# Ledger of designs, part 88: designed miniproteins, single chains, continued (3)

Each design is a single chain, and the fold is of that chain. pLDDT is the mean over its residues in the fold that is shown.

## One batch from the design tools (miniprotein)

Design m11058
Fold by ESMFold2-Fast:
Structure m11058 (fold): chain A 74 residues (1-74)
Amino acid sequence: SAELLEQLLASFPTMRSSGRDAIDGSPADVYSPLTGRHFDVGDFLAFGRRYDVEKMDEAEIEEALAEFREERED
């Protein structure tokens, strides 16, 4: 949901919502301006439900996101 996405983005100061779904106008993806990485919104929301990101620093968050992405691609 949009509310959960906003809560997660508040815990990731370097992350941004990007794109707009042409059908419903919601954000299409989430990206990091520092690394140029993009994440599907659904995968990003699943990540936020799995990890306590508020207790992690930016480097730990980026490593956890990379590992989460690898799990989803396998």
Scores: mean pLDDT 60

Design m11059
Fold by ESMFold2-Fast:
Structure m11059 (fold): chain A 60 residues (1-60)
Amino acid sequence: SSNVQTQQQRLQTYQDMNRQSIVDYDNDPTVTPQEQDDFRNQRNSFVDSIQQQVDDQQSS
């Protein structure tokens, strides 16, 4: 129960941080468009991973 709440709090924090990180990375002139796409995909997959962990804990 407390573990699920901790994961939910982390999910919200990571969603906010993810948006900011993508903007920062997208505005870096040394980063290629492919690296920007990969970074967005990795960040979104990470957030999805945390969401899945929350869902799994609720299902358990």
Scores: mean pLDDT 73

Design m11060
Fold by ESMFold2-Fast:
Order: structure tokens, then sequence, then C-alpha cells
Structure m11060 (fold): chain A 81 residues (1-81)
């Protein structure tokens, strides 16, 4: 496993879960979602630069990133609506 990448993924996931809390003001939900998105962008760039495309781990990591990116977009869309 890649501990540094998992740390960034974990932080993004935590921010997303906080952003899902309906008790938070919409402004704060959007801020948390944007922070999670920024962390995933950093993770994506790091993976592309350091994990070979031929590695099975790269596909696994990219799929996890994509799934979390989709969840972030859903939260942003719901809050903006």
Amino acid sequence: DLPGYKLLYGKAKELLEEAKKPELPKEKQLELAKEAEELLKKLREAVEKTVPESSPKRKEIEEEIKKLEEEIKEVEEKVKS
C-alpha cells in the first residue's frame, strides 16, 4: 500500500462525511466539499506521477479516487440546488 496516498484519501473522505451533515450551514458544507476535492486533485496528480500505469495498484487507487470524486460532486450539486 501507499501510506501517503491513503492519508490524503482518508482526509478527503472525512471532509466529505462532514460536508454531508445537514445540520451545517450550506456555506460550510460547500467549503468542506471543496477542500475534499482539492485533496483528491493532489492525490490524483501524485498517483499519476509515482504509480506506473502497468501497476494493478494504480487502477485500484484511480477507481477509489473516481468514486469519491463522484460523491463530492453529488454533495456540491445537492447543496447548490
Scores: mean pLDDT 79

Design m11061
Fold by ESMFold2-Fast:
Structure m11061 (fold): chain A 61 residues (1-61)
Amino acid sequence: AAPERVRALVEEAHASGGKPEVIRRKLDELEKAGVPPGAIEAFRHMEEAGKVPAPGVRETL
């Protein structure tokens, strides 16, 4: 199961219109808070599954 914290980040970014800048800023905050590596992998897995709105551009990671 994917970490709920990372999922909430993606959902929030989608709610704001999916701006890459917002997603990146949220990720930076999570890294400073010491989010576990597994959470980062879960986010990447969601991106590959097409959950993250970046069909040809992967600038958020």
Scores: mean pLDDT 56

Design m11062
Fold by ESMFold2-Fast:
Structure m11062 (fold): chain A 105 residues (1-105)
Amino acid sequence: DPEEIKRKVEELLERLDRGIRGELSDEEISETVREIGKLMDKMTPEQREEIRERLRELGLRSVVELTARQPNATEESIRQALLTMLNVDLTPAQIRALLAGERVR
């Protein structure tokens, strides 16, 4: 059901926004990111692009921070999440630079 999938994704995007504001635990952020990825895998290319536009509004650094908050996050898992969620292919060096910038500031 396309409308039910869209509604679920909108609820998950609201949860990510709350995560960025520090209102969610790392486990809740983890689960939300994983659920978005699973739903995007089941979407048409057009639906994926609509979701990517909304994720881009959250900002690349915020999305990297959210995916990095996983207890077992690796540079490769962050890279795959960015490819799926934003259609952005970052090198491990670029991912490290974004994470270092957030920690230093």
Scores: mean pLDDT 69

Design m11063
Fold by ESMFold2-Fast:
Structure m11063 (fold): chain A 81 residues (1-81)
Amino acid sequence: SSLSKEELKEELIEVLRISAENIKEILAQIPDEEKRKKILEQYKKEVEEGIDETLEERGINDEELRKEIREELERLIKELE
């Protein structure tokens, strides 16, 4: 069955939470602050691009949905800083 917009949002947010936990553990092993910043910046960029690509591939032009997913990403990134 095709996922609804709401189901897709829930799945994407869950994937973000899991990936953020994994990145948090990686960052905890790295003593170099500059290296941590670069990894976090790269992670944010890749995730934002992945969200945009997923929504585009599914023909989803919903600015509110995109905003909600990006707000959750920003919240998770802030917790990693």
Scores: mean pLDDT 79

Design m11064
Fold by ESMFold2-Fast:
Structure m11064 (fold): chain A 61 residues (1-61)
Amino acid sequence: SEIQRGWELAEELIRKKMQEQIKKVEEEYKKKGNLEEAQRESKKLEEQMKEELETMRRILG
């Protein structure tokens, strides 16, 4: 269906955007010499992305 195709494209774009944001956050914290915080924040963003995608899938069923 067109809705399913639209969701697949949206999911791919969301994943790409989140990965770019994660990279920026990691670089920022690395420059400050805080590698543990960079890793912690990256993991948090990854988990938020997974939750958002699951919520959207549930809504779009």
Scores: mean pLDDT 76

Design m11065
Fold by ESMFold2-Fast:
Structure m11065 (fold): chain A 94 residues (1-94)
Amino acid sequence: MEEKLKEIKELIDSGVDINKVKRLVEEFAENGDLEALEQVETLISKKLEELRKKMAEAYAQGNTAEADRYGVMAKKFEELLEFTRKLIEELKKK
C-alpha cells in the first residue's frame, strides 16, 4: 500500500515508465482506493507544473532542444492526469 505510493512517486519524479504509473493507478481504482488516487493526482499535477516551468526556462535561454524534451514529457503527464481524474470521478459516483 504505502510501498506502491512510494514507487509511483519515484516513477513520477524520474519521468520514466509512464505505463507503469498508469497500471498502478488502474490497480488503485480497482481496489476503490480513492485516497491513494487523489494523492497520485497531486503528484502528477506538481510534476506537470515543474515540467512546464522548465520548458519555459529552456525557451527563455534559447535551448529549443531542451524545451521540446520537457514539452513532450508534459504532454504525457497531461494525459496521465486526465486519466487519473476520470477514475477519481467514477469512484466518487459509487
Scores: mean pLDDT 82

Design m11066
Fold by ESMFold2-Fast:
Structure m11066 (fold): chain A 94 residues (1-94)
Amino acid sequence: HMITELQKKRKEEFLKLVEEALTSDDPEAIARKLAGVPNPDVPKEEIDRRVATIVENELSKYLTKEDVDLLIEAAKKLGLPRMLEVAERIKKNL
């Protein structure tokens, strides 16, 4: 029960950042926040891989169709192909 509430809160915070990415003039800074990495030394491919892993392993069970559509748009804007692939795969299973 407690674990489920923590995962829902994590999803809510993640989607907040995703919405910020869609309106931001600094999408790469938001991508780093989504990956949980404040360090600018992390390459974009690593950011993409980390974000995709969070979406697939931690959030996928709690995502609605509307949430997934938002993730797809953000992945396209941020240029994160691995996140895009994961989000599209989740959408097919909804």
Scores: mean pLDDT 80

Design m11067
Fold by ESMFold2-Fast:
Structure m11067 (fold): chain A 81 residues (1-81)
Amino acid sequence: ELILTEELYEKIKEEAEEIKKSLSPAEQAALEAGLAALEKSIGKPAAEAYEAAARAVIAQIPDPEARAAALAELERVLAAA
């Protein structure tokens, strides 16, 4: 299994900073929450790091129905991985 190394995190962060330039402030806040979760997951399996980051991004969704739908989609993606 791929481990989230500091080097891999730095590459993800660089790509995220480039994407961030085209995002709204709310989307930027969600991306920052995801990156913070990834940073805390350095040294863990990449799948676990991805789950933590995705949940952190989803937690930034203000609408409870949209947040629940996003969580259901994440569970589907994780089941397929």
Scores: mean pLDDT 80

Design m11068
Fold by ESMFold2-Fast:
Structure m11068 (fold): chain A 94 residues (1-94)
Amino acid sequence: SPLMDAVLAAIDAEVDRNLAAGIRDREVNLRRVDVALFRAFAENEDLFLELFRRAGASEEQLEEFRRLVEAYRRDPSLAEEVAARLGELLNEIR
């Protein structure tokens, strides 16, 4: 699926960048992958939102996800913060 292709491409690209940079710390690698996944979400917003809706996200939660993408687009320096917040919100669906 386009969503799965985007997710896998984002993970692979970030893993390759982390390896090239010599990053061996697991927590640093995980944070960078989370940011890469958030960027994939921002680039494929409608596909991810449909996936989250099918996973049981409420319309209020989906609107919060849209706000995270909007905040990131206004200030890309927030990438780690919005990625962490998305992870917290996704745990509330499960």
Scores: mean pLDDT 78

Design m11069
Fold by ESMFold2-Fast:
Structure m11069 (fold): chain A 115 residues (1-115)
Amino acid sequence: MLTPEEAALQAIAEVVRRYLASPKPLTDEEIDALIDEVEARLRAMGLTDEQVAKIRELVRKIAEAIRKNEPAEITLDIPVSDDEVVRITVKVTPDPAHPGLFDVEVRVERLPRPP
């Protein structure tokens, strides 16, 4: 079984892969289709509705940032247990000297869940 952290990282990798496979920026329809595919996969893996919803939001925000060629920093807290959340921060930075190139930095933090 994938952890919520591993599932989120796989979803991020899939967004990047879909973008690189396309000779043009993804359309709204292509982004929606990607999100629906990711949701179906996450549900099949036994993730909760809350975890699925948060990963969907993360995927959409990353895809939109890449499509618009705009810098973005996206932070998401995924509940793992009653005592813990995993905070995932994704920083997307387009290279202004090389159109179509971008850096993706991912930071993962283990944090206590509020009581």
Scores: mean pLDDT 76

Design m11070
Fold by ESMFold2-Fast:
Structure m11070 (fold): chain A 71 residues (1-71)
Amino acid sequence: MVSFEVSPEAAKAEELIREGERLREEGDLEGALEKYRKALETARKEPNNVTAGVNEVAAAVNIVVIEKELE
């Protein structure tokens, strides 16, 4: 059964996504990319957590967008 509680890892991934969003808005695309990659790695540590799954998708999408921006 998947967990719906926000674990410390899920909370950390959410914080990293927020930091990445802020850095992207400030024009620091490389810093944003680093934060999203850390968020993705953190979210992947919890395979049966719904919040972690949402964070994984959010981080992965933003990584692709930033990598495209850096081309």
Scores: mean pLDDT 73

Design m11071
Fold by ESMFold2-Fast:
Structure m11071 (fold): chain A 82 residues (1-82)
Amino acid sequence: SALDQAQQLLDQARQLREQGNYDQAAALVAQAWAILRASLPASILEQARAYLAQLRREFPQEPDVGLRGIAGIHAINLAKAA
């Protein structure tokens, strides 16, 4: 499914971040978010963006690519719970 593909990209992006490969991680996160924007209702995407804003406030020292990855996983979880 599109959600499983987005999840796989976000999992791979996390592994790349842990290896210090932030450029490739950012590319995979962007691909995952493109899939999510095409697949999910605007209400879920809005909730995920609000969660990303909260993460940026709570974890200002964390790389933004990591926070975007976490927010993407949150969007997938919201979609599966609906």
Scores: mean pLDDT 88

Design m11072
Fold by ESMFold2-Fast:
Structure m11072 (fold): chain A 61 residues (1-61)
Amino acid sequence: MKEKIRELAIREVAHRLRAIGDLLEAEMSTDPEVRQRYLENARRHLAEADRLSKEIEELEK
């Protein structure tokens, strides 16, 4: 694997794991403001992971 693809793949996985963590915290939170913050963070991490996934696909072609 090219070093760049490996770095992007690690970053993608990291963002997906962070999003899962944020979603879990949101589900466990009883404070609506705290829950909304975690949901926003999860959405941002998933968007970045999807962007990285597309970049990896382009480099693999």
Scores: mean pLDDT 83

Design m11073
Fold by ESMFold2-Fast:
Structure m11073 (fold): chain A 74 residues (1-74)
Amino acid sequence: MEERIRQDVEDILRYAYKEGKLDELIELVKNNDREGIKAFIEEYYKKMGKPLPSDEELDAIYERLKELVENLEK
């Protein structure tokens, strides 16, 4: 679980950077826009051909994204 979530978050951030959407993702995280973040994660999963995450996995991904976004601001 933890290793998979970590890998997915890293891949999502890489995806956002490559697509020029990193600033958009950062704003969604800062605004606590859970629906926007969910839509972003679902877009990534669909593009990669992965099954959509559960609500529990979405919460874990959100918390890790928040931590990593805060680190990018330092």
Scores: mean pLDDT 76

Design m11074
Fold by ESMFold2-Fast:
Structure m11074 (fold): chain A 79 residues (1-79)
Amino acid sequence: MEELRELRREAVELGVEATKKVKDIINNKASDELLKKAQEVMKLVGEAFRAIDAGDLERARELMEQVKKKLEEIDKLKS
């Protein structure tokens, strides 16, 4: 139970970070590539929360890793 709570907290933090970056992309007239990656990130965040709610900790971790990777790709494209 504690492990699930910690995973949910980490997922919330990732979701907040993802939402902030997506808003920045939309507001700053970003490229179509950045907009597409932003959409993919938000979809993965939703899937991660769904996995956590289902108690699938392995899939939740995998999805959270995918979110982190795509956020890194977005940061690289912004430079």
Scores: mean pLDDT 80

Design m11075
Fold by ESMFold2-Fast:
Structure m11075 (fold): chain A 68 residues (1-68)
Amino acid sequence: SVVEEFRALVEEELARGASKEELIARATEFMKRVKEERPEVAEDEEVQKKLLGLLHEGLEALDAREAA
């Protein structure tokens, strides 16, 4: 699913040691591609909420790394 693909993307960026800016940029590009390729999924508010939640979790993990 799109949500599972996005989770894998966030986990890959975290494993790679990406910055917040890099994570946001890759997340934005992913969402743009979903809108172009699968507009019906991109317009789903529940999918949007889940993707935003996963991005938020990723950003929190990066904040924890920066605080260390």
Scores: mean pLDDT 81

Design m11076
Fold by ESMFold2-Fast:
Structure m11076 (fold): chain A 94 residues (1-94)
Amino acid sequence: MEEGFEKLKEIIEKSDVDPKTKEALIRALEAAYQASDSPEDIYKAVREALKEAGVELPDEAIRYLTGAAFYLKQGDLEGAIKLAEKAVEIVKKS
């Protein structure tokens, strides 16, 4: 559902993260959403998108982004939102 994906993008865009990292997070989320529904494939998509953007994040943040996309694909928008917010928190502390 396109609506849920846009909500996760809003969470990233409204965060206090720097513009380059925001752009990388949005690209990673887009790559994750286009990947297969496998958590492993989603994780690989997130890692590759961040590498292409030249942004290094803690593995904990990458796992939370992976979880956010996975739960969104399962139809759990509330779970996806919570995990996206956790990813942003970890990125801000790093």
Scores: mean pLDDT 82

Design m11077
Fold by ESMFold2-Fast:
Structure m11077 (fold): chain A 94 residues (1-94)
Amino acid sequence: MEELLERAREWAENGFTPEELERARRAFEELRRIYAERARELGDEETAERLLALEMTNKALATAMFLIEYFGDAEAFREAIEEALEEEKEREEK
């Protein structure tokens, strides 16, 4: 989680390039495919979904990639990262 949030923080401060966004989206889709196939080999699709959730320790990045998959919207990616960073700060305050 920390490694992904730290990278997301860099994107929030300096912005991100469309190339970086596209690469991140592809990596997320590849990860989903690998774990879905792994669970099908075991005959348990629910396990694949849970493994993906556990593997994606960064909630902000997972949410952003999910939004990109549905909308193809780079602006949604930025908004999701900023929202997650604010959520982390709120947790520290409370």
Scores: mean pLDDT 57

Design m11078
Fold by ESMFold2-Fast:
Structure m11078 (fold): chain A 88 residues (1-88)
Amino acid sequence: SLEEAQRLKAEGDRLFKEGKLEEAKEKYERAIEILRKLFEEQPSQEVADALSEAYLNLSKVLLKLGEKEKAEEVREQGLDVRAELAAL
């Protein structure tokens, strides 16, 4: 659900602020999984915004973990969500 995904994103934000990078990564990845399914089933601005923010925050965590290539890929996925919504 959107509510579950937003909860996971908020938990990821808290863990990221606390420096718990691996735990933050896990929470953001779970939020993205839910949000991507919701976006594919019924696209909306609210889902697109949440998905884009989750990708952006995951990218920041990946940069701090030294996963530069994956961070860039994830950042691009976040930007693509806005383009996908605009094309609908």
Scores: mean pLDDT 85

Design m11079
Fold by ESMFold2-Fast:
Structure m11079 (fold): chain A 100 residues (1-100)
Amino acid sequence: SSEEEIEKLLEEMERLVEELKRETDPERARELAERLLETAGKIVKLAEQKLTKEKAIEIYEKVLGLLEEALEKARELGLEETAEELEHAINVVRDLIDNL
């Protein structure tokens, strides 16, 4: 089901965030953040297409929290470009919550 697919993608995001939190290499941290952003995009698309408004908001709030954790780590490592990409994604998800 679409809900099961979203749950698996959220688990992947959680794993990527935990790996990113442990990462000290800037190049690998950028790669992890890129994968996280790609996974977040897939979740958002599925939630928009397949879920009710109320369920989509719950998923968006979970994605938002994970992106915010990734942003904190990107800032800690001084990854300015990656931080800007994460900030943009956070703003997109917040806008989706506000306008859904």
Scores: mean pLDDT 89

Design m11080
Fold by ESMFold2-Fast:
Parts: sequence; structure tokens; C-alpha cells
Structure m11080 (fold): chain A 98 residues (1-98)
Amino acid sequence: MTKELLARSYITLGNYYLKQGKLDEALKYYDKAIEVAKEISPSLTARAYYNRGLGLYKAGKKDEAIKDFQKALELAEQEGNTSLAERIKKAIEEVKKD
């Protein structure tokens, strides 16, 4: 198994548990995704931080969610991923309004 496939698989598992409302399991898999992604891909790392930020927001951890979104935004902008950057900006605005 490649580290890229492993990181993507952890993001997918995190998203699966997030959809089921199993926030602790979701965050656990996003943590694993970030750990693996950091070694191989700034783009995957940005995506993993973004998804963990969404999980943290659903868990009521708004300040932690904003920090993850800001880290994801920095990485997405450095990589030129304008689509992800726009999604992250909207997520930051949503959390700050709440």
C-alpha cells in the first residue's frame, strides 16, 4: 500500500464516521491521515486538515476547527488549489458566525 493510498483511505474512513456522527472515531482517522500525508503531499495534508476542521466544528471545538482550517488554507494556497481554498474560506466564515 502506498502512503498516498493510506492517507486517502484514512480521510475516507474519517468521513465515513463523521457522516455517522461518530466524532471521536472520525477525528482519530483524520489524525492518522495528517500524520501520513505530512510525509508525502502538502495537497493531501491540506485536505486532511480541512476534514479534521469539519469534524472539530461538529464536535463543538470551534477554536481548534478554525486553527485546522487556517493551516489547510495556508497549504491549499501554497499548492495553488483555488477550489479547496475557497471551500476552506467559506468554512472559516461559517464557524466564526456561529
Scores: mean pLDDT 88

Design m11081
Fold by ESMFold2-Fast:
Structure m11081 (fold): chain A 77 residues (1-77)
Amino acid sequence: NIDQAIRLLQQAIRYVRQGDFDLATRLGTQALDLARRAGAPDSVLRTIDGGIRAARDGDGDLAVSALTSALRGLQSL
């Protein structure tokens, strides 16, 4: 469900901004699974995965940038 993936990405971005990278990574991973099942474009899926990897590495600026870009991609579907 794209709407649920959007909500989870919004939550993941909020947790990155709060410094909770573990929770952001879990929520981002759930959003990626839902977006993939809903048939989101590969470019959007790769951007979500990039944001998850950045969050896992503790790179908050890169994580917010990538996840926000992915959020715009999902909202454009």
Scores: mean pLDDT 89

Design m11082
Fold by ESMFold2-Fast:
Structure m11082 (fold): chain A 77 residues (1-77)
Amino acid sequence: MLEQAKQRALSAFGSAYHDALDAGASVTDAIDTGKAAAIALVQDMRDRGELTPAQADQVIAFVQAVADTMRANAAAA
């Protein structure tokens, strides 16, 4: 289910993002770390047949949009 994949990707993003911040990373580096973790999860789900390539592309686009929004908000602060 596409919605479940998005939620799993966001959970992976958030966990990696907060772990990076706790390790002393900048907000920008933490966002990049979260994005990389979420994309890796989605690619694994695709490779395991849990997502079609088109569904994986949609979830990756969603993750990229979230990361871009977070970067824009960080730059505006």
Scores: mean pLDDT 85

Design m11083
Fold by ESMFold2-Fast:
Structure m11083 (fold): chain A 92 residues (1-92)
Amino acid sequence: MRDEIVARIDELIAELEKLGHQETADRMRARLAEAVAQADDILANPERVKEHLEKLGGKVSDEQAQAIAETAANLILVGVDVEAWLELRRAK
């Protein structure tokens, strides 16, 4: 679930701070906040996803556009999780 991904990212950021990498932790918090806002925007506007895909020659239903928006929102958050994990590995 989204809340579980966000909680995991927060834990990775907390570990970066514990290791003394405060500037990296602050940057990752800003990135998480931006990613959450971007995910919320995509979820609120599935019609934009539909319009974009139709411009690329794809035909999608409203239900398909909603499912794609949900997948895209989750992938944005997963991207931040992976980035935080890589920064933590570099810090060790």
Scores: mean pLDDT 82

Design m11084
Fold by ESMFold2-Fast:
Structure m11084 (fold): chain A 102 residues (1-102)
Amino acid sequence: AIEALKEAIKKLQELLEKAKKLGDSLTITTLQSALKLTQEALKYAEKGDLKSAIFKLGIAEGIVRIALGVHKLIGGSEESIKLLEEALKAIEEARKAVEESL
């Protein structure tokens, strides 16, 4: 669980740097928020509060899905869509790992 959260944080940091180079403000802001929520989830998991960790990851998944939906609806950048899809997958994998530790 903790290692999966650390891997998700590292992946989100890498995706955020790519988004900054792309200059997509919506994707940048979304990834910054998802990263913060995933970091908060790690702190909860380290304290043994796995339910709060799952809740924070659920919020992170939600905001990424909303941003992904907006990009798909308005015909946004394929690069931005790919970054958001990779972020969603990383958060979902971390959430599953935390749920398996309940």
Scores: mean pLDDT 87

Design m11085
Fold by ESMFold2-Fast:
Order: sequence, then C-alpha cells, then structure tokens
Structure m11085 (fold): chain A 91 residues (1-91)
Amino acid sequence: ERERLLEEVERLIREESEFLKEFEELIKKESSPEDVVPEAVKESFELLRRGIELLREGRRLLESGESEEEAERLYREGLRLIEEAKKPFTP
C-alpha cells in the first residue's frame, strides 16, 4: 500500500543521504587540494546521487497521490543505482 511504500522510500532517502554525506566528507578528508578524485570514486558518487534523486521523485509522486506504479518503478531503479554505486566498496 501507498503508505508503507512512502515510509520505506523516506527511510531509504534518509539513510542513503547520510551515506552520501559521509562519503563526501571522507573524500574531502582523504584528498588534499592537490589531489585529483579518482574517476571510479566520482562515478560511484554520481550513481549514488542519481539513485537518491530517483527516490525523491518517487516520494513526491506518492505524496501527490499520483501513479503508485511509477513511484515503485523509480524506487526500484533508485535502489539499483545505489547498489551499483556501492559495488566497488562491498566484497
């Protein structure tokens, strides 16, 4: 049901946004002003950011009473991108 999906999406946005913030802070602490962020790290960062945006789009659709089917699609696509972003950091 819509309410349960909304709660799950909101929980996931909160958790993944916190992870993204920690990831950004880690990169800033590990990299000096002279360092170049590796492309693999930038790619993971962009995938995570995009995944979170898809989750936020899904939340807006659920809140506005629009297509629940489209919200579920965005939720699944967002999860896929987030998992892909984390692959280099998980065994």
Scores: mean pLDDT 75

Design m11086
Fold by ESMFold2-Fast:
Structure m11086 (fold): chain A 87 residues (1-87)
Amino acid sequence: SPVEEIKRIIDEAIEKLKDPNASLLEKEQAVMDAVEKIKPYLEKLTPEERREVFRWAYRKAQEELDPYTARLFELALRHLLVEIERK
């Protein structure tokens, strides 16, 4: 399902973002890659499903990542949600 694919992509991105040896640029690239990968699946969801999966993603990022990296990921996802909802 599109929801399960988005969750898988986010889990993979979070694992990359956990790498303490990753540069800021590598972390930004991992975030951007995840955003581009989830975009086509997110467009297939209802507004309610989008908000539910993003709530899950925000919570998971806050639980698994340092506060700075979690904030970068959250901001990128929030920007993507606004972009999709403007269509």
Scores: mean pLDDT 84

Design m11087
Fold by ESMFold2-Fast:
Structure m11087 (fold): chain A 86 residues (1-86)
Amino acid sequence: GLLGILYGIEGVREGLAGIALGLKGIATKDLSTAIAGALTGIGGVINGLLALAIGTTPLALALGAAGVALGIAGILLGRAALRLIE
């Protein structure tokens, strides 16, 4: 339904934002930006999983899966930024 698609879109949006913040954290070696990247990536995973849990359309499921994958990437980049700072 529509709610599954909306959660999927939010998952993708937060996953991409997490990736962007993680990359910025790597480039700037800024602790707060690295943490923000990881946390935003977690949001992408949560919204992606919600889209997968309630999604009844192929689009909702595809967006949910994408949100999870992008969210995980954001978490990993945020973690990489933290390792470069410490």
Scores: mean pLDDT 82

Design m11088
Fold by ESMFold2-Fast:
Structure m11088 (fold): chain A 78 residues (1-78)
Amino acid sequence: MAEKEETIDKANEIVADTARQLLAQVPPEARERVLLEAIKASRKAIDIVEQSDNPEEALKKVKELAQEAADRVRAEIA
């Protein structure tokens, strides 16, 4: 139980850090898009961790998810 909660915290940190870095790099018009994608990514990250028995693999998938979300935002605002 505690291990999954700790992994969820780390997953949320990955998503939050990616969103924070992206927010610093985008114009104000894109800020709402970044925040909406971060919310979606956070929900999916929790699901990934809940469904996984391997914390390292779960966190790797979360990093991929966060990067894909960031790439979508960049493509949409370009």
Scores: mean pLDDT 81

Design m11089
Fold by ESMFold2-Fast:
Structure m11089 (fold): chain A 104 residues (1-104)
Amino acid sequence: STVFRYRLVITPGEGGDMVVGHRGTVTGTLSEEQLEVLEEQAERMEPLYRELVERRLGLEIEVTVTGEDAAVWREALERAVEVLRRAVETGEEVRAEFRGAAPP
């Protein structure tokens, strides 16, 4: 079973410096469809988290997607994109965790 874990943390520091932690990890083998989902969602997330950094807005988001169903991966990652978009629109600090798999 393939697992993708993604974490993005944006924390305002002293003097207005931003601290950004960005990490993605894949365990197993990605299908072409899963890779396409990851690439598409990364392109959607990038301008949003850059805007959060420019506006000095804090964020913490974690995504875990498991299995071979690219539609489940897309749904979980789209929820993450919506949280980023809402944080940009509202200027509120957001913390969220998403999972894209039914437990066994």
Scores: mean pLDDT 77

Design m11090
Fold by ESMFold2-Fast:
Structure m11090 (fold): chain A 95 residues (1-95)
Amino acid sequence: MLTVEQIVAMALRVIGIEIDLEKLEEKIEKYKEGKLSKEELKEVLKEVEKMIEELEEMLKELEEDESELAKKVKERIEELLEKLKEMKKEIKKLL
């Protein structure tokens, strides 16, 4: 079982990823407007892939934790993973 401090640290990292996700969405839109290069979009793809790997690792660590806090963090991670996987598909279609 994870400590409360470890779960809180994961929750804070999830919030950080949500903030970074908004910036990545803005970069994808800039690419569609011709304001971002293909090379810059490839860097966005790498960042999205790193975020997916990090969130999948957190989800595995939380898998057996039955606390309400862990359940809420898992739900947040699952929602972010769905969004990031859609972004990855979109970027690959644009490249």
Scores: mean pLDDT 86

Design m11091
Fold by ESMFold2-Fast:
Structure m11091 (fold): chain A 78 residues (1-78)
Amino acid sequence: MEEKLRRALYRWLHEGKPLAEAFVEEGLATPEQAKRIEEDILKKNKPLAEALVDYGLASKETAERLEKEIREGRLEPP
């Protein structure tokens, strides 16, 4: 799970891929779920870690770690 999530987040943030598309390509979400996640994060400004936990994509610990890595500019691909 974390490897796929890290790859999707990296492609979104560093390769300019739309968040929803990145999540669908990694099998993390259906197109409908991915659009809701994208809306929550980008339109409603929901914290990334909270969104990942709410949609069952990561544990609270993993989500908070990934959010911190992104905030610090240290997100590495898997």
Scores: mean pLDDT 83

